# Designs tried in a protein design run: designed miniproteins, single chains. Part 36

Each design is a single chain, and the fold is of that chain. pLDDT is the mean over its residues in the fold that is shown.

## One batch from the design tools (miniprotein)

Design m1226
Fold by ESMFold2-Fast:
Structure m1226 (fold): chain A 74 residues (1-74)
Amino acid sequence: SLKIQAEMLAIEASRYYKQGDFEKAKELAEQAYEYGKKAKSSLALSMTAKVYEKLGLKEKAEEARKEREKIEKE
């Protein structure tokens, strides 16, 4: 399931961020974002936005939040 894959990628991104591996956290967050959009996973996009914020990637975090809003307002 793409939803489960997106959620797992977002969880792993958060895990790598906590371990201080910011490069892997970013790579996994980018994959979680793409899968989250395709799967329309509000949870994955929410988790991805939080990882992007922690990484200082404000614009990417806003993009993930906007994609989540599109799903939730439909």
Scores: mean pLDDT 86

Design m1227
Fold by ESMFold2-Fast:
Structure m1227 (fold): chain A 71 residues (1-71)
Amino acid sequence: EEEKLKEQIKALKEALENFPKWHDRLVKRKLDEVKAAGRTDYEKAIADANKVSQRRYDSIKKKLEELEKKL
């Protein structure tokens, strides 16, 4: 149980460490979608990607804090 908790904390910590790469991939994907559609609203696509990234980051961070409190 304690080892399992430590492994979950490690996995979430690694997810936060790799978050910048995940965010960059999401932004690239959204920009590629705009280009494929022949649209020019790149700023909106970036803003939308940033909102999705912020929600995911907050979710991971909240879960990490909850697990760390149980140690």
Scores: mean pLDDT 82

Design m1228
Fold by ESMFold2-Fast:
Structure m1228 (fold): chain A 62 residues (1-62)
Amino acid sequence: GPLPPPPSKEEIDKQRKERAIEAVAREAVKTGNVDKYLEIMKENGAKEETIERFKKLVEELK
């Protein structure tokens, strides 16, 4: 089979995004401002996948 490619900027970006979403979700649950963080993410042009991931993490952290 083909050799696995080296880590791409795509993978690095994914990892960083996951960490950032986790941090934001944790803060949202802690402060109780989930709706406010959702609004901020939308204003920053967050993709629907990112918003869904955030919602899922908030649900799990509750």
Scores: mean pLDDT 76

Design m1229
Fold by ESMFold2-Fast:
Structure m1229 (fold): chain A 64 residues (1-64)
Amino acid sequence: SAVERRVAERELREVAEMLGLSPEEVLAAVKAGDEALFRRWAERTGVSVETARRRLENLVRVLE
């Protein structure tokens, strides 16, 4: 839905800002399975690496 896409786009921008990357770089890294990116975002948000990976992969799925 348009609402889900808008929310996902905002979340992607927030992740990118938090990590000092562009949204496009975050999208590419998640699709490549970049474990270092999952760890950095997990550390910044206080969630487990497994939770971070699941959330970011779900985000990419909504945007594709």
Scores: mean pLDDT 86

Design m1230
Fold by ESMFold2-Fast:
Structure m1230 (fold): chain A 109 residues (1-109)
Amino acid sequence: SAEEYLKKGWEALEKGDVDKAIEYFRKALDINPFYAEAAASLLALLTFRRVKFEEHPDLALKISFTLHLADRELVEREAKRTADILLKNGLINEEQAKIIVADVVGAAN
């Protein structure tokens, strides 16, 4: 289910496996295209990986559409959760965490 993939994504991220987390969040969003939690977390990780959305227009559109329809407070909460895990694992600093959260929240309504 979408919920099982979301859970697996979080488990992978807690272990510092960003690429596996991206794959699981993508699968969650593929099953449920309105899954704001998966889309917000996915965008945060793609921003961390510095993925150029100009080179992935279909993925960018899918994420943007989901987040545009999503509750802003939920998007902010999930973006902060993702950034906090990256920070806790030593993968980013506090300034990078703020940039990631701002980028993801900016994609919501």
Scores: mean pLDDT 87

Design m1231
Fold by ESMFold2-Fast:
Structure m1231 (fold): chain A 77 residues (1-77)
Amino acid sequence: MPSPEELLEQLRANLERLLAIAKRYAERGFLTAEEQQELNALLSQTNALAQQLMKDPSARPELEEMAREFDARVEEI
């Protein structure tokens, strides 16, 4: 079973991937069909990881901080 630390690390990796896709879209003005499928898969996985982590009180402060950082970085794109 993945630990909360492993789930948080997976969430960070997914958020970095989402930001990379967002930057590619901002730079090119389009996403390929394959990139759109990757985006949809990452969004589904990220949502599932966040829901799982929200059930663990020890992970909640780090999850909330990651959400704030992600929102700020998306605004910069």
Scores: mean pLDDT 81

Design m1232
Fold by ESMFold2-Fast:
Order: C-alpha cells, then sequence, then structure tokens
Structure m1232 (fold): chain A 80 residues (1-80)
C-alpha cells in the first residue's frame, strides 16, 4: 500500500514536470523533442491506468518503468 501511494505520487510529479515543459519550453523544442514529450505524456497516462489496476506483485515492474520515464524527462530537460 505505501509503495503504491509513493509510485502514484511520483507519477503525479512527473506529469506536472511534463506539463511545465510543454507550457514553458515547447516552442523552443525541435519536432523530435516535441514528439518525445508527447510520447512521455502518453506513457505516464498509461502507467497511471496500470498502477490503478496493479496487483502487489506488479508494483516493482511499474516502479522500474516510472524510473525510466523520470530519466527520459531529465534527458529532455538537459537538451533544452
Amino acid sequence: MLELTKAGARLIAVASELWLLEETKREQMTPEQQKRLDELKKRVDELKERLSKATPSEIPELIKEIDEVEEEVLAIEKEL
């Protein structure tokens, strides 16, 4: 339960960062960076859906995918 709550909070934080990037930096992005941003937003929405239906045994895999999304967001931010 606590791990599930933490994973949910991390997804909300990542979603907020992605929306902030869109509002503040989207116009400075290349078409490829804009596509990456859109793909990450979709992936976060998919992870939220999966997390809402996840069994305890699936939580570690979801956390790993959340880690990967966080790393991809940081990579885009470093390019800007």
Scores: mean pLDDT 80

Design m1233
Fold by ESMFold2-Fast:
Structure m1233 (fold): chain A 77 residues (1-77)
Amino acid sequence: MPQISDEELARIMLEVLQELAAETGDPDIKELVEKARAAFEAGDLDRFYAIVEEILGKLTPEQRARFVARFLERLRA
């Protein structure tokens, strides 16, 4: 999709990360996802992406692969 906004990309990433946090049951991941949501709602995309990097760094390889797969599926919609 050639013209997707940074805000829409961030929203899709947040939705996928919220789903993963719920599935993993990891409270640390859930807390970081809530911080990312707060940054997104405040319009602070720089902070949002910094927190997303922290989340991805704490995910297992399997969880990161699931994130990528779901993110790409959401981009198709």
Scores: mean pLDDT 81

Design m1234
Fold by ESMFold2-Fast:
Structure m1234 (fold): chain A 62 residues (1-62)
Amino acid sequence: SKALKRIQKILKRAKELGDQNTIKQAQQVIKRLKETGKVSFDDRRDIGVLELAEAVEHTILK
């Protein structure tokens, strides 16, 4: 689903950057999606938060 693809992109970038906190959060979301087979509203929110954090990092942390 879109949510799984979005979180997988975040995980790939985090691994390339060595961002351990984002890696852990992304892996937790992926684990929940795999275990439930469902995309919950909470999963979508968490993915959005991680995407926003990445966008903010690009804007504020140069």
Scores: mean pLDDT 72

Design m1235
Fold by ESMFold2-Fast:
Structure m1235 (fold): chain A 87 residues (1-87)
Amino acid sequence: EKEKIEEYKEEVKELTPRAQALNEEVRRLGLQPDAEIIERAEKLEKEIQEEVEKYKKEESPELVEAKVKLLTVRAQTELAEQILAKA
């Protein structure tokens, strides 16, 4: 469990500056998500919610928190990349 939590934290630490840089670029260019990207965001949010609800029953709160942070930063990175790709 501790090793898995640390692995998730390491990936979050690696992805966070990338997600931040991409979102800053989106803001700098004044870009907004189109309907397709909004639909993708809603789907990702639902998938994260379902996975979190499943894990809450079986896993420690610490592992669930680390997993939520990882899934969130991955989603933020993906969505920002898609917005920039359509610019």
Scores: mean pLDDT 80

Design m1236
Fold by ESMFold2-Fast:
Structure m1236 (fold): chain A 65 residues (1-65)
Amino acid sequence: SLLEAYEALVKEIEKAHKKIFELRKQGDIEARNKEAENFAEKVLKSDAPESWKQAVVDTVKKIRE
């Protein structure tokens, strides 16, 4: 259902955020950017609503820079 999809996305967002944040602290810009791109790819391939996909992709793009 929509609630299950939402909960799964929230969990993935938190996981990706923590990993990207850790890579940023280590100063590994390339690894950080690759992880952000991998996360965006997962969201785009999901069955989440388009508005949610766009918001997450925009957020991940901002995290890179």
Scores: mean pLDDT 71

Design m1237
Fold by ESMFold2-Fast:
Structure m1237 (fold): chain A 75 residues (1-75)
Amino acid sequence: SLTPEQEAAIDAAFDEGAKKLGITLTPEQRELAREILKLQAEYSGALPSVEGAEQIVKFVAENPEKAKKLVEAMK
């Protein structure tokens, strides 16, 4: 499990990435993006960069169904 400090860092990277792209996600898409970033952090042992968060925000905005399947597969 991620620590509260690690989750806060992921949320900060996510918010900065979305802001840089000018993308507004739905609440469901925001949750999918956060879950993907958390799973990536747990898998890699490293916190996501802002650039990495940008890629995930864009992916979820463009491919919400694929993002949902990815999260379901990694549970």
Scores: mean pLDDT 79

Design m1238
Fold by ESMFold2-Fast:
Formats: C-alpha cells, sequence, structure tokens
Structure m1238 (fold): chain A 81 residues (1-81)
C-alpha cells in the first residue's frame, strides 16, 4: 500500500541522514520528504490539471531546497574529515 511505502521511506530517509549528518538533519530530511509525499498523493488524486501543476511546482521547490541542504551538509562534513 502507498501508506506503508510512505512510512518506510520516511523512516529510511530519517535514519540515513541521521547517520550522515546528525539527528537534527535526519529530522529535517524526514519533514521535507513527508511534504513531498503529501504533495505526490495530492497530485495523484487531483483531477484539475492547473492544480496539479501548482502542486508539482511546490514539490520541485522542496526537492531543490533539500538538494541544496544536502550539498551544504556534505561540504561541511568534508571540511571536518
Amino acid sequence: AMEEAEKRLLEATREEFEKLFGKEFGELAEEKTREILELNDQILNEPDPEKRRELARKREEIVEEMEKLVKEAEEKKKKEE
């Protein structure tokens, strides 16, 4: 089921980022991933193409923010190694 897949993805995301960048980053990654999953569900259930485009754009903005945060965290970790 989608709900079970979402729960597993959230847990896996939190655990992986917590191992890489610490507990606070893991919690942030879980939160952002949850927002993306909520938007994915809304897009899948939205019959209006204009509303789907708005939801897709919001999802893309969250993905871009996460990619930026991961890159910054990786750069910080490399400096500490």
Scores: mean pLDDT 79

Design m1239
Fold by ESMFold2-Fast:
Structure m1239 (fold): chain A 98 residues (1-98)
Amino acid sequence: EAGELAEEGGREAAEGALLGGGPAEVRTGAAIAAIGGGVGAELYEKKGDWKGAAEEGEAVARAGERAAEIAGSEEGRREGREGAELGKKAAEIAEEKA
């Protein structure tokens, strides 16, 4: 449950980051960080490490906020914010189980 939300949040944040302005390397780096956090949360949840899952959910939230910050379009900002919200929800659910 928490891992699934973090994975979806990571994808939304990554899409937002790729729609961002500025250098491609910065946008790609932000997208990779978002996807990595989502995958990490899912893997920690499968291991039963709810603290690790919560930390990665927070990483997705930060990546989504970053994606919204660098976004060159309203759609990119929206996707970044949606990713951040999903990451925060994932972290809250995981923290309650820790």
Scores: mean pLDDT 80

Design m1240
Fold by ESMFold2-Fast:
Structure m1240 (fold): chain A 94 residues (1-94)
Amino acid sequence: DIEEEIEELDEEDKKKIEEVLELSKDPSKSLEVAILLVELLESENEKVRKLAGKIMVEISKSQPEAVKLALEQLLKSEDERVRRLAEEIRKAIE
């Protein structure tokens, strides 16, 4: 599912998603994971935002600190679409 959706993205977005998934395996990289998750959810591409939301829920199972840091920033976003998606992710996790 997630892997098939990644293959549908352009190379730049695919690389960013692959990078966040790889960094999510290392607990010492929680800040870097949070920064990339924020970047992905603020993407102009709706497919990237939706996929990043799904990935964020999965990462919360192994790296709850990284997801918490990202949610704190996303909930303060000036973009209503980003704030709404962040609220839905928060409800799915909590």
Scores: mean pLDDT 82

Design m1241
Fold by ESMFold2-Fast:
Structure m1241 (fold): chain A 108 residues (1-108)
Amino acid sequence: GALLRAQSEIGRALDEAIRTGNVDEAKARADAFIDEMLKRGELTPEQAEDLRRAYNAGAEAAKAILDGKPVEWLKEQMERARAEGRDLEAAAIAHVLSLAGKSDEFDK
């Protein structure tokens, strides 16, 4: 469905942000995609806001790893988001965490 497509696009934007180090450019692309889906009625305003928060949480996680924060810190942030019911944010952090142990994703 539309929400799953939007989640996949956020994952791709986070992959790009990690690979390029350009979180702002990837965010602009993710926001444009969310805006178009919202305009087409494929997302509710609440779903669009949840997806933007998810990208922001994932982007902060990516920056933290690039800045040398340990994987354990990222895992704690993911568990906290999950405990607070922020499931899409937890999923975005989990996506970044899945890449954190792959040196090729952060060195290239």
Scores: mean pLDDT 78

Design m1242
Fold by ESMFold2-Fast:
Structure m1242 (fold): chain A 67 residues (1-67)
Amino acid sequence: VALSAAQVKALAEKLGISEAAAADALATVIKELQEKGEVDVAALAEKLGISEAQAAELVATALKLLM
């Protein structure tokens, strides 16, 4: 799925991270959802250095983009 620059920017602003970090994080979540059908929110938060609440928001955003 192609992501628009506007969607990446909105996510970056919401999470308080750079647009590049938001794009990388979102791509990782989309890949995990497509390959495994699920995402371990705690493991994702640890890997990205963000809170579990921020990781859950990333997963919710990725799911909306995949629907």
Scores: mean pLDDT 74

Design m1243
Fold by ESMFold2-Fast:
Parts: structure tokens; C-alpha cells; sequence
Structure m1243 (fold): chain A 86 residues (1-86)
């Protein structure tokens, strides 16, 4: 899948909203944020041309999501993805 830089920025903005909801929300909202962040990390791993600014934003969202995620499997996946992404 090929996204423009504008589409990537829009996707990150939507993820930022999901992560904010996850910080004060339900386990369902936490899972949605975690899945979105994991998808974004996979996209960036496959597309090295993504600007560093956007990579750093995704990584920060991953860290925030990992802190609030109650699902142990998703939390472990997020922590592993963060470690491998850096």
C-alpha cells in the first residue's frame, strides 16, 4: 500500500486521537489504539522513505499506548515493536 506524505500525516493525526481516547478509555479503545500503532510501525518499516519527524511521532504514540494498554499480548507486541523500531 502506497500512502502520500499528506495521507500519512492524516493517519497519524487519527492515531493521536485514538491514543488520547485510550489513555482515559476502555480496554476496547486501548486495543484499537494498539492495533493502529502496530499497523503504522509496520508501514514505516516497509517504507524507509517516511520522514524522521513522522517516524518519531509514531514511536511516541507507541510508547504512550504501551503505557496504558491492559491487554498483555498487545502490550508485549508494542514494547517489542518499539525496541525493534529504535
Amino acid sequence: MKLTEEEIREAIERLEELVREAETGSEEEQRLAAQGVLTAIEYVKRNPEVPEELRERILELARRTAEVTRDEELKEKLEKAIREFE
Scores: mean pLDDT 80

Design m1244
Fold by ESMFold2-Fast:
Structure m1244 (fold): chain A 73 residues (1-73)
Amino acid sequence: GREERERKTLLEEVRRALEKAGVSEETIERILKELEEDPELFEEVKELVNEGIRKGLSDEEIGKKILELVKEK
């Protein structure tokens, strides 16, 4: 459904942001897996990405914020 499509879009945006932030492929795969396994973390990352886009942050800046959020878990 629409929610499943939005979920896939967010995961693609997260991957792109992390790649732009210079995060390794191994770490990106780990983070994406954690997002798929943790609905609470998924929602926090979704809110962070949406706020970052609204504030005009670059993909690199958004990726750095995602990495910090996941590391503090």
Scores: mean pLDDT 80

Design m1245
Fold by ESMFold2-Fast:
Structure m1245 (fold): chain A 69 residues (1-69)
Amino acid sequence: SSALEEELRRLEAQLAAIERVTKHVLDYLKTLQLSPEQQKQIAEQVARLRERMDALRRKIAELRAQLAG
């Protein structure tokens, strides 16, 4: 139980950190004049981050279900 609770807290903190950093980076990039190539590279990186965040959300949901009994 305590090990699952610690893992849940760790994953929730990791997700929150990724979401916060992603928001700041995207907000900053909106202030820049980017080339089409730079825009494509950023879109690809954002897609990879979304996949990672979705995987974390699924893992968090699984751990919450286990803790709920």
Scores: mean pLDDT 84

Design m1246
Fold by ESMFold2-Fast:
Structure m1246 (fold): chain A 66 residues (1-66)
Amino acid sequence: SDEEIIKEERELLDKHLAENPDAPAPLSEETRKVARAIGRTLRALGDAIQEGLASGKAPKPVAIQE
């Protein structure tokens, strides 16, 4: 689950910080939250595009014949 992944990442980070107390700060939890929200939005857009393509009726750029 996502919670288990987050917990594992925190344990690894805590170990790293304990071994390297002057290490630069990791990405903030807020920044990681925003990145995940953006990822979910992009995935939803990708799924919508794929559904359009699967219908075979998604508008493609076509030359206007005049």
Scores: mean pLDDT 62

Design m1247
Fold by ESMFold2-Fast:
Structure m1247 (fold): chain A 119 residues (1-119)
Amino acid sequence: EKEREEVRKKAEETAKKFMELGQKAIDLLNDRIEAAKVDPRFAELGKLAEEARQKATELMNALKNAKDIDSLRVAAEKARELIETLEKMIEKGYASPVEKEFLDAARELLETLEELIKL
């Protein structure tokens, strides 16, 4: 019971941190998408930003709907998809400190969700 409570508190704090950073990250991703519409040099960045925005939105919605182990598994899957997209943006050199912090928050969230699912 005490271990379950500690893991649950970590999950709640990690989700809160992710949601707070997520709004700021989505705003930045929207700016990148808009920039890509007017400058073809940013076309690849715009595409990755659209994918990251979609995956971030799906994860945020999955977290809001997390009620049981199956919904937690969906949230974990969405976290993995977002992590892969953000890692690709960083590899391409398109990430600011905001995207890097968001990636770290997504990784911490995934680890905590996987720990909670194993309880």
Scores: mean pLDDT 82

Design m1248
Fold by ESMFold2-Fast:
Structure m1248 (fold): chain A 75 residues (1-75)
Amino acid sequence: PELTLEGRVPGAREGDEVLVYVSRDGVWKLVGRTKLDADGHFRVTLSLPPGTYEVRVVVIRDGKEVASWTFTVTV
């Protein structure tokens, strides 16, 4: 199954990096990368086995985390 993550980051700059981590069984894995557009939007599509995952989205600017979100998703 595919999982598409879309979001908007208020106050972000174009080109800020977005890193996507998922956890199944308590271990976080980096599964996706993208960059924010001029409107602060991002979109990333992941191919994952069926299951329930914790997802962490991290926004990086100048090598530092400036925003993050954690949520649960079922694929």
Scores: mean pLDDT 81

Design m1249
Fold by ESMFold2-Fast:
Structure m1249 (fold): chain A 67 residues (1-67)
Amino acid sequence: GELDRVRAALLRRAPRSAAAIDRRVARLGALLAQGASLVDALRQLLAAETDPRVRGALEAVLAELEA
């Protein structure tokens, strides 16, 4: 599904951050269930992200979706 594709994209960018990515994908799923768009949900995750590897992966995925 959509979340599986986002998870795969994040793992390609930050393969050593799998546990952190899984927690972020769970939060992303919750935001989507609340009616947020994928882009808005990713922007919310990015704004709160303190792990530089996960932050870089989120920035890359968001840039691809906004292109």
Scores: mean pLDDT 84

Design m1250
Fold by ESMFold2-Fast:
Structure m1250 (fold): chain A 74 residues (1-74)
Amino acid sequence: SSISQSQQDIQNSTSNLQLSNSYTNLGDSYYSQGNYVQSSRYYDRSSQVPGIPRDQSIRNGVRSGMYRIQAWLS
């Protein structure tokens, strides 16, 4: 499953960028399953990975996902 694959990717991540991407994939997977609480949590973790490149496109994607989920819950 996407969640099992993403969890394994986190454990096997050798770079902060790979770790950030793995958290984003987990967020997307939980969102697809309607688990907005876990989805928002993993998007947040992805955005907080230290030392990642200042890639505004990936960070904006993560932030947009979080804002969308929070808006749906509010």
Scores: mean pLDDT 70

Design m1251
Fold by ESMFold2-Fast:
Formats: sequence, structure tokens, C-alpha cells
Structure m1251 (fold): chain A 96 residues (1-96)
Amino acid sequence: APTVRHAVIDLDRRKVEVLRKLLARAQARHPDAEYTVIHVESREEAKAAIRELLAAAGKTATDEQIEAIVEKQPELVEETIEAALEAGLLEEEDLE
């Protein structure tokens, strides 16, 4: 099977730490997949990181499409954490 790569970008350092715990556990269950968490300090750095990730995957996007991806990141991060708690990949203690 081809290696599957997932990357998550967030400005909230605390959420980045929670996501790193989640992805480490996901990596242990799926060793053929690659997971990356990227902490960015600004919206502009988030856009740059998304462009680089898309380019690495052989994809291109317009600035408007990249901005839409950045705007949805906080919601996707929250949904991912909630789904992981429900699935038992994270515990409430991991959120502290």
C-alpha cells in the first residue's frame, strides 16, 4: 500500500501538543502512515506551510483555496480531538 501522509497545522501550542500525542498513537497503530504536526506563529506561515505540503503532494492551489483551508483548520482540529476522545485514542488527561 502507498504511504499515507497527514499533516496538521495550528497556531495554538497547547492544541499542537495534544495533536502530537494523538498522531504518535495513530502512528503506532498504523506504522505505514506518516503524520506531521506543524506549529505556526501566524496566518501567513500557515499559508506557506499549506503551499509546501500541497507542492510535496504534487498539488497546486490558488491563494483563495489556501485561505479557505487555513480558516477551516481550527474547526478540523477541534473535530479531530473530539473524534479521538470518542474513539479512545485520547483521554481527557491528554487535554491538560
Scores: mean pLDDT 69

Design m1252
Fold by ESMFold2-Fast:
Structure m1252 (fold): chain A 80 residues (1-80)
Amino acid sequence: AEEALARAQELIDEGEKRANEYIKKEPVKGKGLGLLTLGGAYHTAAEILRQAGVDPELADRLEKLGDEYFAQGKKLLEEA
């Protein structure tokens, strides 16, 4: 149970690191690409929690955050 939570957090941390690298390397599109990367990380974290049967409320929150990050990232890339 705790291992699934730790794995979910590791994926989010890696997603944030990768998002920051996009912003640094590609300032114009980097924010959009970074947000899409965060969306993927949050969705994967939610799936790990669901598969483990751990904290369904947290899994739902992570999925919702992932959807919001995807929406923001797509909007920024379409406006760029």
Scores: mean pLDDT 82

Design m1253
Fold by ESMFold2-Fast:
Structure m1253 (fold): chain A 67 residues (1-67)
Amino acid sequence: MEEEEKLKEEAIKLALEVAEKSEGSDDERLRKAALTVGKKLLEEGVPNEKASRISTEAYREVRRRLE
């Protein structure tokens, strides 16, 4: 649980960084951020279901920040 919370926090930070560096529509920025986070989590060996949950939370947080 603690490790999942830390992964989620790091994923949100990465997603925000990617979105902030990206220009274009909000949808394009969100898609780039989500894709980057998902790939990184999978490369680090995070299971698909857990990576999906973390990526979803990061996506929601970035979407909130863009609005």
Scores: mean pLDDT 77

Design m1254
Fold by ESMFold2-Fast:
Structure m1254 (fold): chain A 96 residues (1-96)
Amino acid sequence: MELEELKEEALELLEKVRELVEKLDIPEEEKENLLKLIEEAEEALREEDLEKAVELLREISERLKFYYEAMDAPEEVKEAAEKLEELAEELEELLE
C-alpha cells in the first residue's frame, strides 16, 4: 500500500470513529479525551509525522477495545479498533 493511500484510509476511518465516539454512552471526560486524540492523530497524518500517527492510532484503538469490552459498546466500535490497528501496522512498516 502506498503512503498516500494509507494516509487517506486512516483519515477516513478517523472521521467515522469520531462519529462513533460522539454517539457512545461513555463518560463525557473520556469522550472529550478520545476526541482530542482523534484530532491529534488527524494532524499527525496531515503533517506526515508517521511515528506520532502510529502511536496515536494505537492509543485510539486500545481505548475503543476497552469501551467494547468494559462498556458493552457496539460491534462497529470493535471493528473500527481492529482497522485502526491494521493501518497503524502498515504505516509502521513504511517507517522501516
Scores: mean pLDDT 82

Design m1255
Fold by ESMFold2-Fast:
Structure m1255 (fold): chain A 79 residues (1-79)
Amino acid sequence: EIEDRIDRLGLEFSLSLQQGNLKEASDLLIEIGRIFESLEDYDRAANSYLLASDYYRKLNDYDRAAALEARAEALRKKI
């Protein structure tokens, strides 16, 4: 079930943050964003990508952060 998958990914995200694994947390947010995007929930998808972008900036991965921001901005235009 998609709902169960989102719940599981959300729990994994919380655990990754508790462990300080920002890359894993960011990758989980991207996965969550993809699911919301497939459901045409563009607001939640964009928010997930923006959060992932913020964490990638903290990891000094500016290229991935910029790509995620661009994707989020494109989705926000659909709202």
Scores: mean pLDDT 85

Design m1256
Fold by ESMFold2-Fast:
Structure m1256 (fold): chain A 89 residues (1-89)
Amino acid sequence: MPEETVELTGTVARTAALRAGVPEEVAEEASRVAREATRKALEAGASPRDAMVKGLDAAAEYIKKDPRVTEEQKERAVELLQRAKDAIS
């Protein structure tokens, strides 16, 4: 179901960010960005897998741009998000 894909992607993005030590507020925003990107991809006709990948990519880019996140936290978050993408693909 489309909503299940959106919520799952948001949960994966939030969990990866928190495990990387990203501040909770930033992790929640990354989850929101992931959900929005996933929803838009599904609305554009992407498969659930492709939509999840786009959502996780959007979360990674959001985290990379936030000045509250340290470089080490950014690297770890991107690594965990990439592992999640690899597991889907």
Scores: mean pLDDT 87

Design m1257
Fold by ESMFold2-Fast:
Structure m1257 (fold): chain A 79 residues (1-79)
Amino acid sequence: MDEIVEKIMAAIEKGRADEEAERAARLLEELLRAGQPEGREIYNEILQRIYDRMAEKGRAAGDEEGIARMKAILEEMLK
């Protein structure tokens, strides 16, 4: 799980979509497929971890605008 979170966070921090972003999305999808009926819970847990880390960074910067930008990048990568 941590590897997927780290890859996605690294891509968000770089602010660009690359092979790494696509690979991270595929890893998430593969985890969801390999998961049991509770795969949705695992997927949601990973997303929550990403949001938590983004919130910590945004909190340190002291601006909702920073968090919004990170969310936009994440949404584009997962798409």
Scores: mean pLDDT 65

Design m1258
Fold by ESMFold2-Fast:
Structure m1258 (fold): chain A 87 residues (1-87)
Amino acid sequence: KRKEVNDIAVQSVGESLRLMAENPGDKKAIREMALIQQRSSLKIVELDPSKRKEEAEQLRKIADILEKRGELKTAEELRKTAKELEK
């Protein structure tokens, strides 16, 4: 089911970003992972529009992690994408 697939994707990305956040020197890696997640969320919503709200919330969680690390520009891009997904 789509729910199970989405739950696994959210869990995996969340864990990866937590690991990056715990390693302050990896700014490049965390930005690259955030952009990969942005592309994945867009693909998921294209295949299943019912996931728009779930994917938007996932992107906002990633943006919060980016803001805590001072990556404000990338965080803002993810928030804009989340708003577009909610349309």
Scores: mean pLDDT 71

Design m1259
Fold by ESMFold2-Fast:
Structure m1259 (fold): chain A 70 residues (1-70)
Amino acid sequence: MENLKKAEDYLEKGKKAFEEGNWEEAVRYYIQAATYYNKAGEKDKAEEALRNMLKAAREGGVSVPGNLVL
């Protein structure tokens, strides 16, 4: 499914950005991954992507919109 493939691609980009210390880019890619996982009906994977996003935001001091955090 197209949404699942896009989510996987963004998740991989987020992980690479995180490994490179590019925290702001990692946050952006993880948000996209979570969005496409939700569109694909993969709620557990979307939640995991959001947890990775929050971890990247903490590491880099990146501000995230309140509506994207619990």
Scores: mean pLDDT 79

Design m1260
Fold by ESMFold2-Fast:
Structure m1260 (fold): chain A 68 residues (1-68)
Amino acid sequence: MTVNNAFYTLYPHLNDDLRDKLMQLIAERAPPHKGETTLASEIFPPALVQALENGDLEEAVRLLQELQ
């Protein structure tokens, strides 16, 4: 899963505070790429990526809230 896919999957299910958190995490953790797509596993913990791939949006949102 790409970061872009994870972003658009999560974004409509988030409030404004969590949307800001998601954008900040991506901005802080995404390395500059030479035209390659950033993988969600490069930004997010494996449990969050797994929840997104399983379609468990409730668990994915909960895990996003717990990220510092």
Scores: mean pLDDT 76

Design m1261
Fold by ESMFold2-Fast:
Structure m1261 (fold): chain A 75 residues (1-75)
Amino acid sequence: MEEEEKKKYLEEANKAIDEVRRLGTPEFADELRKAIEKGDASGVAQIARRLREEHGPDAARYAAKAATAVEKYQI
């Protein structure tokens, strides 16, 4: 069960980073990845807010999912 939870967390984090990169925002994708690796949920939330301002709610939605995953799984 714990192994499945870790796998789900990594999949959600990778999906969020990949989607942000596809939206043509490589700087945000890089910062998102670093924040996730550090377990900085607050940093991920700030990135989501920036994405909403520049690219609208679609991009921000993915970053927000990553923030939730980081909080649950802990880093």
Scores: mean pLDDT 71

